Designed miniproteins, single chains, continued (2). Designs and how they scored, part 56

Each design is a single chain, and the fold is of that chain. pLDDT is the mean over its residues in the fold that is shown.

## One batch from the design tools (miniprotein)

Design m5932
Fold by ESMFold2-Fast:
Structure m5932 (fold): chain A 91 residues (1-91)
Amino acid sequence: ISVTLEQLPSGNLRVTARAPAGATITIEFTSLETGEPLPTEGQVYSDGVATEVATFKPGETLGVKSTVTVTFPDGTQVVVERTMVVETKLP
């Protein structure tokens, strides 16, 4: 299992998670301040790789928690959490 976080030039946050064949991946984003889910572009899943992008308003600074849940065919789950501060740039 690998999880990578990348801040895009737009300021939006991309998470890419990779798991062994047969596992399912779910990516979630929450605000550290409110605990509320953050808006996303929708998860893309292809052959053990899942990608999702959290979207932010321009000029916003947010504490973000990314939660990646990998579920194996036997029902075993592995949860990976990453925290970062995202600062969106104005054009």
Scores: mean pLDDT 74

Design m5933
Fold by ESMFold2-Fast:
Structure m5933 (fold): chain A 70 residues (1-70)
Amino acid sequence: SEEFKKIREEVEKELLPGWLARHQKRVAEVREKYKDKPGYEGAIALFVETAREEGDFWEEVQKKVEEKLK
């Protein structure tokens, strides 16, 4: 379990900087896309799309951890 934790932390450190830069760019793109649609609709769309990017990050982390554990 300690080895698993170390591998996971290393993978997170490896992927995080690039993913954060991409995520921030994507958030800006989503905000620009919905800038003329204020209110709940735009806010919900931003939340859903940014949440999907975060989900993709954790899926990539899990995939890399599993590859390193084999």
Scores: mean pLDDT 76

Design m5934
Fold by ESMFold2-Fast:
Structure m5934 (fold): chain A 96 residues (1-96)
Amino acid sequence: EYSKKLREYMKKIEELKQLLEEAIKRNDVNAAYNVLEELAALVKDLVTYFEPTEEAKEVFKRGVDVIIDGLEALGNPRLAELARELGKEWLEQMEK
């Protein structure tokens, strides 16, 4: 069950990455931030509701990386820095 849900989350992250890249390419800042908001919700779910398995950590890292890259591409390096710091803290807590 959890492995299936983690695969669904990874698939959703990759789909959202494509939507984010397309929004950035056409300079649709509102669409890009809507996608980033969905990515942030998925990453929060991974930390809140999933056991900290290696598979869950991998999906989490992927989601955080997509968020950071997207924020940097949108010219928001301060939010990208905050996302990087928060992602690192949450990942370290999963390492317990």
Scores: mean pLDDT 82

Design m5935
Fold by ESMFold2-Fast:
Structure m5935 (fold): chain A 91 residues (1-91)
Amino acid sequence: EIEEAEKKYKENIDKYAKWVYETAKRRIPLDENGYGSSYEKSKEYAIDTATGKNTGKIYPETEEEKELEEKLKKEGQEALAKIEAAKAREK
């Protein structure tokens, strides 16, 4: 149970990080927090967004970008919640 939930979480973080990295490169190459400066920093943004630590560092401008970010954020939060629920059941 936990292994499958963790796999889905990692897949979501990778997809979100890739989107953040590509978006920052095209629009804000010098963003204030440097999330677009490397794939690792883009992963940090994805993780911070899923865990609620995100301070609003990249803002989508188009409706398509807004919908995609909302979907990725929701998928990450749902995957994280499943991991927490699985861990709680094993304790």
Scores: mean pLDDT 66

Design m5936
Fold by ESMFold2-Fast:
Structure m5936 (fold): chain A 90 residues (1-90)
Amino acid sequence: MVEGSVSRYERATIDPAVRARLDALLDEAQRLLDQGRRTGDPAAYRRARALAEEALRLAMEAGDIFSALRAVGLIVEAELLLERAKKAEE
């Protein structure tokens, strides 16, 4: 039999309540990034970053590599958008 249990990219078995919370945090962070892009409000990017950081912490504690990677992507996107907004103020 092929043992796939050593793959770091394999979907981890986690508590369903933790998964539901992760999905909610990640989806809300994505919505806030989309809202910020639409409205130009940097406060939306700051809120999205905070939610993505919470999701990253929870994903790392749960061993959910896929949610952790998604959270990192959202954090990086929010930071790039915030840096661009900051440069516009300079």
Scores: mean pLDDT 77

Design m5937
Fold by ESMFold2-Fast:
Structure m5937 (fold): chain A 73 residues (1-73)
Amino acid sequence: GTKNMQSGSDAFKLGQEQVDYGDQAKKEGNGVEAYEKGEEIVLEKGRETTYLGLGEAQRFADYLRMEKEKYTK
């Protein structure tokens, strides 16, 4: 694949890992910190990637932020 395809794949995999970690941590009462850290990690990866990786990173960052907001309501 192209660099762009690889960046998208890498960002998607990282995003899935952060979502899974956040969801597990939420069950243990640590969801806020885990989702917040996950958003930070995913956005940091987005800064390193092509437009496909950036798009995936933004999508996962938005999801992690929404889950954190649901947790803190």
Scores: mean pLDDT 70

Design m5938
Fold by ESMFold2-Fast:
Structure m5938 (fold): chain A 77 residues (1-77)
Amino acid sequence: SMEERLAELEQRIAELEAEIQKEKDNFTKKYSDKMQELTPEEAEKLNLEFMEKVKDKADEIASLRREYEQLKAELEK
C-alpha cells in the first residue's frame, strides 16, 4: 500500500540522515584535532572529500523525499 511505502521511505530517509550525521561528526572531530597541522590546501581537500562523500547520500535522500511527497499528496486526495 501507499501507507506502507511511506513508512519504508521515512525509515530509509532517517537511516541516510543518521549516516550523514555520523560523517559530519567524524569530519568535525578529525578536522578539529588536526586544524593546527593542516595547510589551507589540505583543509580544502578534506572539505571537498567530505562534500563528495555525503553527496550520494544527500542525493538519495532528495530522491526518496520526492517520492514521499508524491505518495503523501496522493493519500491526502
Scores: mean pLDDT 80

Design m5939
Fold by ESMFold2-Fast:
Structure m5939 (fold): chain A 80 residues (1-80)
Amino acid sequence: SVEELLQRFSDAQLRLADLMAAGAPQEEIDKVVREVVELGVEILKASTDPELQAMVQAWLDELAARHPAARKAVEEIKKK
């Protein structure tokens, strides 16, 4: 469900924040960044709410601007 995807998306964002605060290796940060992107894309596919779609798209765009791994993941998904 969209609700379960939103919960997982929130949980992944919290894990990303924790890893960044702890100074975790970039490889581990990049793994969670990719997970956040994948969950965001699944929300966009599953949701029919244009406000939610716009919000998730804005979050993904911001993530891609801050993390090269997010930009790469978004580009790879768009090619499929």
Scores: mean pLDDT 81

Design m5940
Fold by ESMFold2-Fast:
Structure m5940 (fold): chain A 88 residues (1-88)
Amino acid sequence: SMAEEILERALELLERVAELAEEAGDTVTKRNAERSKELVEKVAEKHPEAVERALEMAEIALRSLEQGDTTAARSALHEAVELLEEAL
């Protein structure tokens, strides 16, 4: 289903964000990426819209890390964790 495709994509991007954050030495962004991965799996069935929002934040975080902007990446993943926790 489209919801399953969005979940898979979110998990893949969050894993890539965690890898890049580790390479950058940003333990906060890494932890938030790992937390977001746990949360998207829990909310996916009831709140696919929350997973779509988390995917958007993960894409921003990935782009930011690729550009060396760890502050923007951290902010995006903090927002992802907050919106996913609200969906629980």
Scores: mean pLDDT 85

Design m5941
Fold by ESMFold2-Fast:
Structure m5941 (fold): chain A 58 residues (1-58)
Amino acid sequence: SAAAVDAYKKGDYAAALELLIDEYEKNPSNALKVSIVNAALYFRSEIPEELYKRAISL
C-alpha cells in the first residue's frame, strides 16, 4: 500500500511491516505473505521481536 511504502521510505520499518500485515489480514495473498516474511527476516534488527514473530507466523 502507499502508506506502507511511505513508512518504509521514512525508515520506519516496524510501521511499514504492520501496515503490510494489516493489508494481508484484509486481503490475503501468497505474494503479500512472502513479501511480509522476507521483510521481517531482512529487517529483524530494526523491528520489535513481537512484530517479527507475528510476521513469520502468517
Scores: mean pLDDT 82

Design m5942
Fold by ESMFold2-Fast:
Structure m5942 (fold): chain A 110 residues (1-110)
Amino acid sequence: SKREEIAEKLMKEMKAKIAPLVAQLSPEAAEEINSIVDQIEERLKDWVEKKASVEEMEEDRKEFIKKLHDWLEKNAPKLTPEELALVKQVLEIIEKTLEEFIREVKKLDE
């Protein structure tokens, strides 16, 4: 489907942007971020398979982003200042990827 093509493209682009940042993290921080990336992949696949509405995807996105920010606040004391900056960049890339997916899906329904 067109939604599957968009999801595949955006996931590939997101992983390419995140990979050099994750490479600079400790093994423990890298594992946590890779787990989050896997969860994003599963969420995009779920939205595609369920044919989720734009409204449903926007609500899910907001809840997920809130959970990511809550995770960052809780784990920030465990990260070096350099790792914290890298993790913040990763989360921004994730947030933009979810926004871009929903935006592209909206265009298909116009």
Scores: mean pLDDT 85

Design m5943
Fold by ESMFold2-Fast:
Structure m5943 (fold): chain A 90 residues (1-90)
Amino acid sequence: MAPVVSLTRAPGGKVGEPVTVTAETSSVADELTIEVLDAETGEKVASKTVTNASSVTLTFTPTKPGTYRVRATATNEEGSGSAEGLITIE
């Protein structure tokens, strides 16, 4: 079956403080990627990819206030799954 992805994150944070995001899959993924994007500009702020894994943790320190978009994508031979969320930085 295609992997089912879940995201664990805080709904907000502050400039200069570390923010941690964890993505988990229902089964081992051939590739699991987490990306953090500026929601207004679409610019990639941070990303991490792991292979042959069911979880990945990414920590980033925001330098600007605003809304950030987090996307996790997992793939295996049977398909792909994704989860997405927002974090507000003050």
Scores: mean pLDDT 82

Design m5944
Fold by ESMFold2-Fast:
Structure m5944 (fold): chain A 67 residues (1-67)
Amino acid sequence: MFEKAEEKIEKLSKDPRLQPVADAARAQIESSKELLSTITDPKIREKGAESVERTIIDWMESMAKEL
């Protein structure tokens, strides 16, 4: 579900300056997984997961660019 975001987190975690960004992204993924698990419609859940994953990745890229 969040494999691309988790892969990005692992890459960012190799830079100590980006560790707080990686930790925040992990927290966002866990909260999003819990929220998405309450959605009973599989199509809505899948689209929600895709949107959330893209948002988290874009946020991580923005934070990495600033540092």
Scores: mean pLDDT 81

Design m5945
Fold by ESMFold2-Fast:
Structure m5945 (fold): chain A 106 residues (1-106)
Amino acid sequence: KPSEKELSIVENLKSKDLLELAKKVEEQFKIKDKKERAKGIAETLVKEVAKHDVTNEARLELLLGLLEGTLIEEEAKEALAPLVQAKTKEEFEKGAVKALTEVLLK
């Protein structure tokens, strides 16, 4: 049911010893609806970086680090680049979830 792109995220997180985050992403694979599953995965990854009390630029770097080595690395880098302009944590979170959801649905 999960796509090759979605599977690549979990395998990449496991290779980085981020086992708890990988487990949270795998829980989203239970969602049968393709769009809701992609959104759930995106929300899981974005919430992980949003928990840090750092700048949105640093959160973007952390998020791109989580996606390094995945099948969506280049598309995510392009789609997420505008988020360096986000003025609030909420704008970053909403923008990142939308961008990653769209990338996962391609």
Scores: mean pLDDT 87

Design m5946
Fold by ESMFold2-Fast:
Structure m5946 (fold): chain A 76 residues (1-76)
Amino acid sequence: SAIDEKLEKLEKAWREIRDEIDENTTREEIIEMLSKKSGIPKEEIEKLEKDGVIQIRRNPLGLKPYWEVLINRGYK
């Protein structure tokens, strides 16, 4: 589906950018980097998070990469 293709692009983008993340990187900068690397508009990434399809959060352990991007694909 179109959603599955977008989620694959976001997962790939996260794997590529996570090595560039530091302790001062903001949520807005994460979304910007994901958008540029995946080609998905920032507004669409924000909608996916609002709908619970993805979650962008600080790593609770404070360890590198300092942020988590979680994808909720549902049951398969």
Scores: mean pLDDT 80

Design m5947
Fold by ESMFold2-Fast:
Structure m5947 (fold): chain A 100 residues (1-100)
Amino acid sequence: SPLLREIGELLRLLGLLEQARLYMRLGRLEEALRALEEARRLLLEFKEERESELSEEEREKVERLIELFEEAIRLVREGRLEEAERVLEEARELLLEVFK
């Protein structure tokens, strides 16, 4: 089922996001970065695989998600963890919107 596959992708992305938040709170920034980089990779693969099936609005939302994860990666590297958490909360809300 396409819906079950999309739910699986959503749950994986949410899991990686929550794992990154936990690692950030523990000061385990290398593990946090790995989780965020995997989430970004999965979003890029999703976009590439679904390019012909996505509406323009859906594609823009997926592109925005990729940008948010890239910004979170940069903020974590800079030690700006409170700002990274705010960006990840925005990413979480947008993830739930994309996979409706």
Scores: mean pLDDT 84

Design m5948
Fold by ESMFold2-Fast:
Structure m5948 (fold): chain A 72 residues (1-72)
Amino acid sequence: ATPEQVKEAAERLALAALFNPNVLRVDVEIEGNNIKITVYAKDKEKALEFLQAEAERIKAEYPDINITIEVK
């Protein structure tokens, strides 16, 4: 993936998280092809399921992007 594609993927994950009313805060870190998203949520299981689905879609488009999801 290009740096622009990684940035777009990270923004897509962050927006998906923020559209969920269960989510209170999101932090994103990008290092090369690695995206780490930390989500603070009222319902951790629901937030994780939703974000894993979005991460799978991104991985299908960009197989070389690595996504790490942490829920607090």
Scores: mean pLDDT 81

Design m5949
Fold by ESMFold2-Fast:
Structure m5949 (fold): chain A 74 residues (1-74)
Amino acid sequence: MEIQRLLEEADQLEKEAKELLGKASKYGGEGFRDPERREELMRKGMELGRRADELFQRSEELRRRALELQAAAA
């Protein structure tokens, strides 16, 4: 139960991180089309990318903990 819960939570965080990367890509595209707003949109994209990286790191930490629990239960 606990191992499966951690893996499900990790999968959810990874899904959210991928959605943030999609939004970051959208801001990059908008910045390319609007030079006057490029700096603002690129900054927003970079902030979303940073948040996505944090979610990916937490997802990997949860997967690592699940593996440790599995090893301890064996």
Scores: mean pLDDT 81

Design m5950
Fold by ESMFold2-Fast:
Structure m5950 (fold): chain A 97 residues (1-97)
Amino acid sequence: SEELKKKLLELIEEIREAVKNKADTDEIMELVDKAYETLMEYFEVSDDVEELRKLTKEFVEAVDEVMKVVPDTDYVTLARLTVMKSAAYFELQIKEK
């Protein structure tokens, strides 16, 4: 699904731009949630392990950038981001068998 790949990469770029522009945490998290959902949809329709690995890496790198700007006291948001990273890698491992 080239459309899902394009959508995911566009959302990742929007996340990076929001971080650069010091957007509110809620706004950044809305973009992260959309990117995560798009990545999960891509795992359902693609068996291209090489492509899934690249997209998972791009997503995780964007999440790591978000984690650097989230306040240390926002434990709930940091926990959510950590769970999303773990879930993405778990889905990748299932596809790799």
Scores: mean pLDDT 88

Design m5951
Fold by ESMFold2-Fast:
Structure m5951 (fold): chain A 58 residues (1-58)
Amino acid sequence: ERDALLRQVMKAAREALEKNDKEGLKSRFEELKATATPEQRQAIDNAEKGVLYKIDSL
């Protein structure tokens, strides 16, 4: 399923990885989850955990 919200999540994740900005990532994901459906929220939560893990691990 092609989802504009998920595309915004992926863009935010890429920018956060480039800038090493965990706070910006968390803030943007929180805003996106606020308007997401339950299915989208689950996907966003999974993406957030994965990106944060990568930032921490580098």
Scores: mean pLDDT 74

Design m5952
Fold by ESMFold2-Fast:
Structure m5952 (fold): chain A 64 residues (1-64)
Amino acid sequence: LLDEVRAALTDIERLAAQGASPEEVDKAIREAERRLGLPFYRDPEDPTRVIVDGEALAAALAAA
């Protein structure tokens, strides 16, 4: 799970860095949320960065 979360964050950030449209980045975030069952958000201070909900991630790791 943790490796999958890190890979998803890296892929989304790479997509944004390569000049993908906001719609493409949003789609990638939604696919990661659907695949991993965890909420992902854009960093309000840096919209090129994506963060995962820490409480949801901790709960998922505790359940695994």
Scores: mean pLDDT 73

Design m5953
Fold by ESMFold2-Fast:
Structure m5953 (fold): chain A 62 residues (1-62)
Amino acid sequence: LSALDMSPEEVAARVREFFEKARSPKTKNPEELFAAVVAYFARELREAGVPEEFIAEVVRLA
């Protein structure tokens, strides 16, 4: 999924969808898992050359 073709709101929604599909009732620390998922996507966006302003907005909305 190309972040450059999406708004920060759409990327944040995709991050939340990914977390909800990845977690299970057996997830011991869902807050820590969510933070890790957000950090993972932020890193991927940064590696793809997405502006820091866009990344910050995605993290804020997630």
Scores: mean pLDDT 74

Design m5954
Fold by ESMFold2-Fast:
Formats: sequence, structure tokens, C-alpha cells
Structure m5954 (fold): chain A 92 residues (1-92)
Amino acid sequence: MDEELREFLAEMAAMIEAGAPVEELLERLAETTGVEMELLRRAYETGYHGDEKGAEELEELIKKEKDKKKQVGLAAAVAYGAAEREREEAAA
């Protein structure tokens, strides 16, 4: 259900704030959504670096994805990367 997925994503966000390793977070996201680890890592890196071209490519990929869980997984990975970048900038 959408509610269970939302709660899972909130738990993942809390783990990021607690300093959990990125690889562990992406592994859990891959297991839950069925997205390949390599693609989730690419999505995370795109968000982390603020890569505009990479973001456009991922947006097209998400639009073509028919599986709602996979769409959410890719979007979450990008958001997690962006959030980590903001956290590091705030600490500097």
C-alpha cells in the first residue's frame, strides 16, 4: 500500500540523518522497489552532484517506468542524494 511505502521512505530518511552508509540505504531501496543497485546509485549521485542533464535523463526513465514502486525508488534515490548534499553544505 502507498502508506507502507511512505513509512518505509521516512525510515530511510531517518537512517540517512543517523549516518547510515549510502550503500546500505540503496540496497534496502533496491530490495523494496526492485530497482537495480547500479541505477539507484546513479540516481543518488545525480541528486548529490546536482547534475541537470543526468536529472533530465532520469526523469525520462521514470516517465517510461510502469511500475509505481520503481518510479518511487528512483525518485527517492535522487532526493536522498540532494538531501545529503544539503546536509554537508549546512555543516560547512
Scores: mean pLDDT 73

Design m5955
Fold by ESMFold2-Fast:
Structure m5955 (fold): chain A 60 residues (1-60)
Amino acid sequence: VKLSEEEKKAIKEYLEKNLKPEDSLEEIVELVNEALKAVGSSLEIPKDASIVEIKEIIES
């Protein structure tokens, strides 16, 4: 899955504002999906996605 520059920026900014050190991987996936919906993206990360898969999606 390939994200646009605007989607990547929005995800990073949303995570920087809302991510806590105590957040679980599942909570991180939830935040990324909220950021994607906020920018009008049709993309959704599965709740069972690994941290490596999440990084690949954001960085690709």
Scores: mean pLDDT 70

Design m5956
Fold by ESMFold2-Fast:
Structure m5956 (fold): chain A 65 residues (1-65)
Amino acid sequence: ASLSPEQLEELAQQLLPQETLERIRAESLEAAQGIGSVLGLDQTLVEKWAELLYQESLRGAVFQV
């Protein structure tokens, strides 16, 4: 079964340094802002995309370890 967002974040906090979590969050926001700019998305949709990208990046980092 796939990890819930809460379970994934708890696991990531245990396995990854705080600096890595902060970097993944920043990179996810930047990517979402880029997508939002191209697609003309409003701020609320950009924030939702940033959260989804953050969660997907955490899954990749956790499963690679």
Scores: mean pLDDT 78

Design m5957
Fold by ESMFold2-Fast:
Structure m5957 (fold): chain A 72 residues (1-72)
Amino acid sequence: ASREEIEAAGRALLETARAEGASEELLAQLKRFVDAVLAGDYATALRLAGEIAPRLAPATRAALGELFDVAS
């Protein structure tokens, strides 16, 4: 996928998390995840996803998966 597609999916992820009432701390962790994906640092992205996924509401978790699919 293009960088622009990954950035768009990342914005959608953060907007979904905010709409589902994610804390500022959780939003910051999701931003670090998006930044790792944009940097091509998939090892860091996978580690962060594993740490934060259990804390995510269903729509945010789905958006996280969509970002990984776009990045693949």
Scores: mean pLDDT 82

Design m5958
Fold by ESMFold2-Fast:
Structure m5958 (fold): chain A 95 residues (1-95)
Amino acid sequence: MYSKEELEVLTELGVLLIGIAVAKTLGDDEAVVRYAVELGELARRVAPSLSPEAAREALGIVRGALRFAEESPAATEEQLELLRETIRLLEEQAR
């Protein structure tokens, strides 16, 4: 189902999402936003190479990252919009 490259990317996105959750637990709002932006940038970069199935998995992960970033007082509107644009791109790839 997933290629080796897709599995590696989905794993990296998942590790970044875990990093966000850990940073949130520690009260490190700046780290929450840093990991969320890194996750969004990675997902946006790889989106054109993803199958619809891999894009659906990535979409779930990026939606999780956006939720954490929206709850952080350190997030800028530009950073939140990057995540929202990445979600829109992944929604198109998942069709």
Scores: mean pLDDT 87

Design m5959
Fold by ESMFold2-Fast:
Structure m5959 (fold): chain A 65 residues (1-65)
Amino acid sequence: PKTPEEALEAAKRAIEEGDRAGAGEGLQVLYDQRDVAGLEELLRHAREQGDEETAAAVETLLALL
């Protein structure tokens, strides 16, 4: 993804599809860009979808910012 918005949308779709690698790639872009709002939205989406693994990863990265 080129932008934080594209990364967020791609990661949300990856979570819905069970694509762990795709979710991780989008998460990394949001983290590298320091997009706290995008990370918080991804966390909410992961929790809503029952993706506890991605939610835990987002929580960890948010704590490092």
Scores: mean pLDDT 84

Design m5960
Fold by ESMFold2-Fast:
Structure m5960 (fold): chain A 89 residues (1-89)
Amino acid sequence: KEKIVEELLLELAKIIVTTGDVDLAGKELSEKIRELGDTDIGEEISLRVVEYLDKAGADSSLSTEERYQRAARLYLKEKGVEVEEVPIP
């Protein structure tokens, strides 16, 4: 379970930081969760996303896209993953 959650979080974070498209990331995540048939994975991912939004969210005045991109960058940095980041508006 933990390994699947980590893999999905890495994929979600990569989509967010490389495309800046939170909606696209959400759609990809939903498809993966449906394939797994395990709703508990979705709940666990939501909890981890909230955790990283909180860690990265010192600047709560940021847009939704900026907050998610900050959280995704923090997550990838902690996992030692480097990706090409797109500028955020």
Scores: mean pLDDT 72

Design m5961
Fold by ESMFold2-Fast:
Structure m5961 (fold): chain A 66 residues (1-66)
Amino acid sequence: SSLEQQITQLEQAFEANPSVENAVKLSEALGVESLRLAVFQAPDEEFDDNDRRERAVEQRLKELLS
């Protein structure tokens, strides 16, 4: 999907340049994906994968803001 492509590009951008701006953009996109998974009643495995990705970005954002 276009959202999946956007998340991939945002992950690559954040990996290349780990900034607060890139972390926030990636976090927002993963939040939208979480809502999409809920609306379409996705399997638990997809929720677990997305949650793991969100937690990883949150942890790095906390480090950047410290």
Scores: mean pLDDT 86

Design m5962
Fold by ESMFold2-Fast:
Structure m5962 (fold): chain A 81 residues (1-81)
Amino acid sequence: MSKEEIIERMVEGFKNYLVESEGVDEEEAEKVAKEVLELLKQGKYDEAIEKFREFLEKENPDNPELVELLTRLFEHELKKI
């Protein structure tokens, strides 16, 4: 599996989790997933992580622990690539 395919599957996995488990709007999740994926394909990992965190904070303003957990999981998956 190519690095690009791993990144695409990872981003799709997080998007699906947010929509199915956290009740995030599918259209908004898709927009952010595309922006994050574009940044990751450019090697801009810090910017991609920041974009993902900002989206999580917007959708879960009353749950900073969930935002931190999901952001750390995303960072950890990126480090494996």
Scores: mean pLDDT 79

Design m5963
Fold by ESMFold2-Fast:
Structure m5963 (fold): chain A 65 residues (1-65)
Amino acid sequence: SSRAEAIKERLIEVANEAASLPPDAESQVLRLVLSGLQHIANGDLEAAEKDVEEAERIIEKAKAA
């Protein structure tokens, strides 16, 4: 569905941004990316969106430090 495609694009963007973060923050974000992709594969788009939102919060915290 278009919703799953939109979430997948967002996960790719988050994964790309993770590469510029400190190692601990990068690891946390990449684990959430993997989780989000698994949720999409299982049809759980709501859980996938929550994974993306959590990853974005970690990125914001890392950028503020």
Scores: mean pLDDT 85

Design m5964
Fold by ESMFold2-Fast:
Structure m5964 (fold): chain A 76 residues (1-76)
Amino acid sequence: MVTPEQVVAAVHAAVKEGEKLGIPSEDTHAATEAIARSLGQSPEETLQAVEEALKSVPEEKRQAVVDAVREALEKA
């Protein structure tokens, strides 16, 4: 189950990677909202929610954010 500490780490990872890749703030914000709503869900459900929030973002950039979120969830 995703913890509050994992949510904070994942949100920071998504914002940092989104800014690095020039993803529009609207899409990055949608990803952070998806992560916040995933509190108490599985890590897999969180990653799916992030991917869905970023579906209008090009695949390479979307995958980079998903990978950053996955890494943050594993380390927190």
Scores: mean pLDDT 82

Design m5965
Fold by ESMFold2-Fast:
Structure m5965 (fold): chain A 90 residues (1-90)
Amino acid sequence: MAAQADEAAKLLLKQAEELKKRLEEAIEEALTLPKEEAIETLEKAIKDIEELGKKLAALAATEEAKEAAKKGAELAIETLKKIIEALKEA
């Protein structure tokens, strides 16, 4: 089933790219915003990344790949949480 395998690979890559782009955009936007708006932007990005991580995990063919996708999303979320904490301390 070559067509289905190709589509699954494209969807997996697309979701991984969307997760990375969402993380980068959230950080870049937050750096240009006042503290309160920056925190709100980052909190919204956390929710979006959680959804993208779930989609990426659903596309994974193996248990190991699903775990890796979940851990990748969790790492992105923890990065954003640390930035939020730093903003609150400032």
Scores: mean pLDDT 76

Design m5966
Fold by ESMFold2-Fast:
Structure m5966 (fold): chain A 96 residues (1-96)
Amino acid sequence: EKAAEDAEKLARWILELDGVTDPVEIELASTAARLAAKEGKTLGEIIDAMEVGRRIARSTPEEARRLLDEFAKRYGLSPEQVAELRAAVDAAHARR
């Protein structure tokens, strides 16, 4: 729980330092980092997850779905976590 919260805060801090202001990119990157931390991934893997979330935010719906499926498989996400991330991606694209 704390590790997931810390990962989300770390991701948001890194995005702020990088000058990222797109709320969609921030939300997907921080969500991906949080989910990776919940699965007990290393700091490097959590940062990689954050970058995948950023890429999903900047992708077409078709590419985002592919990237999400690859991310879920790589990080061993549960069906509930996959549903959470998919809902975030769908909401993000609806706002674009």
Scores: mean pLDDT 79

Design m5967
Fold by ESMFold2-Fast:
Structure m5967 (fold): chain A 61 residues (1-61)
Amino acid sequence: PAYTKQVVLALQDQGVSGADALAALQEAAGLNGLDLAGFSRKLQAQGAKPALVARAIAENL
């Protein structure tokens, strides 16, 4: 999905490596359903800004 690419690029710009961001997104998508809260906490722990994470989740719903 296009939003996934945008999120990965934005996370790279904010200090999360593109490989780590992509792996986290793919793993979250492969997990049982909707652990978006856990996923957002993990991204924030890796340095992603909360506003970016919230936007990515909203756009993916």
Scores: mean pLDDT 58

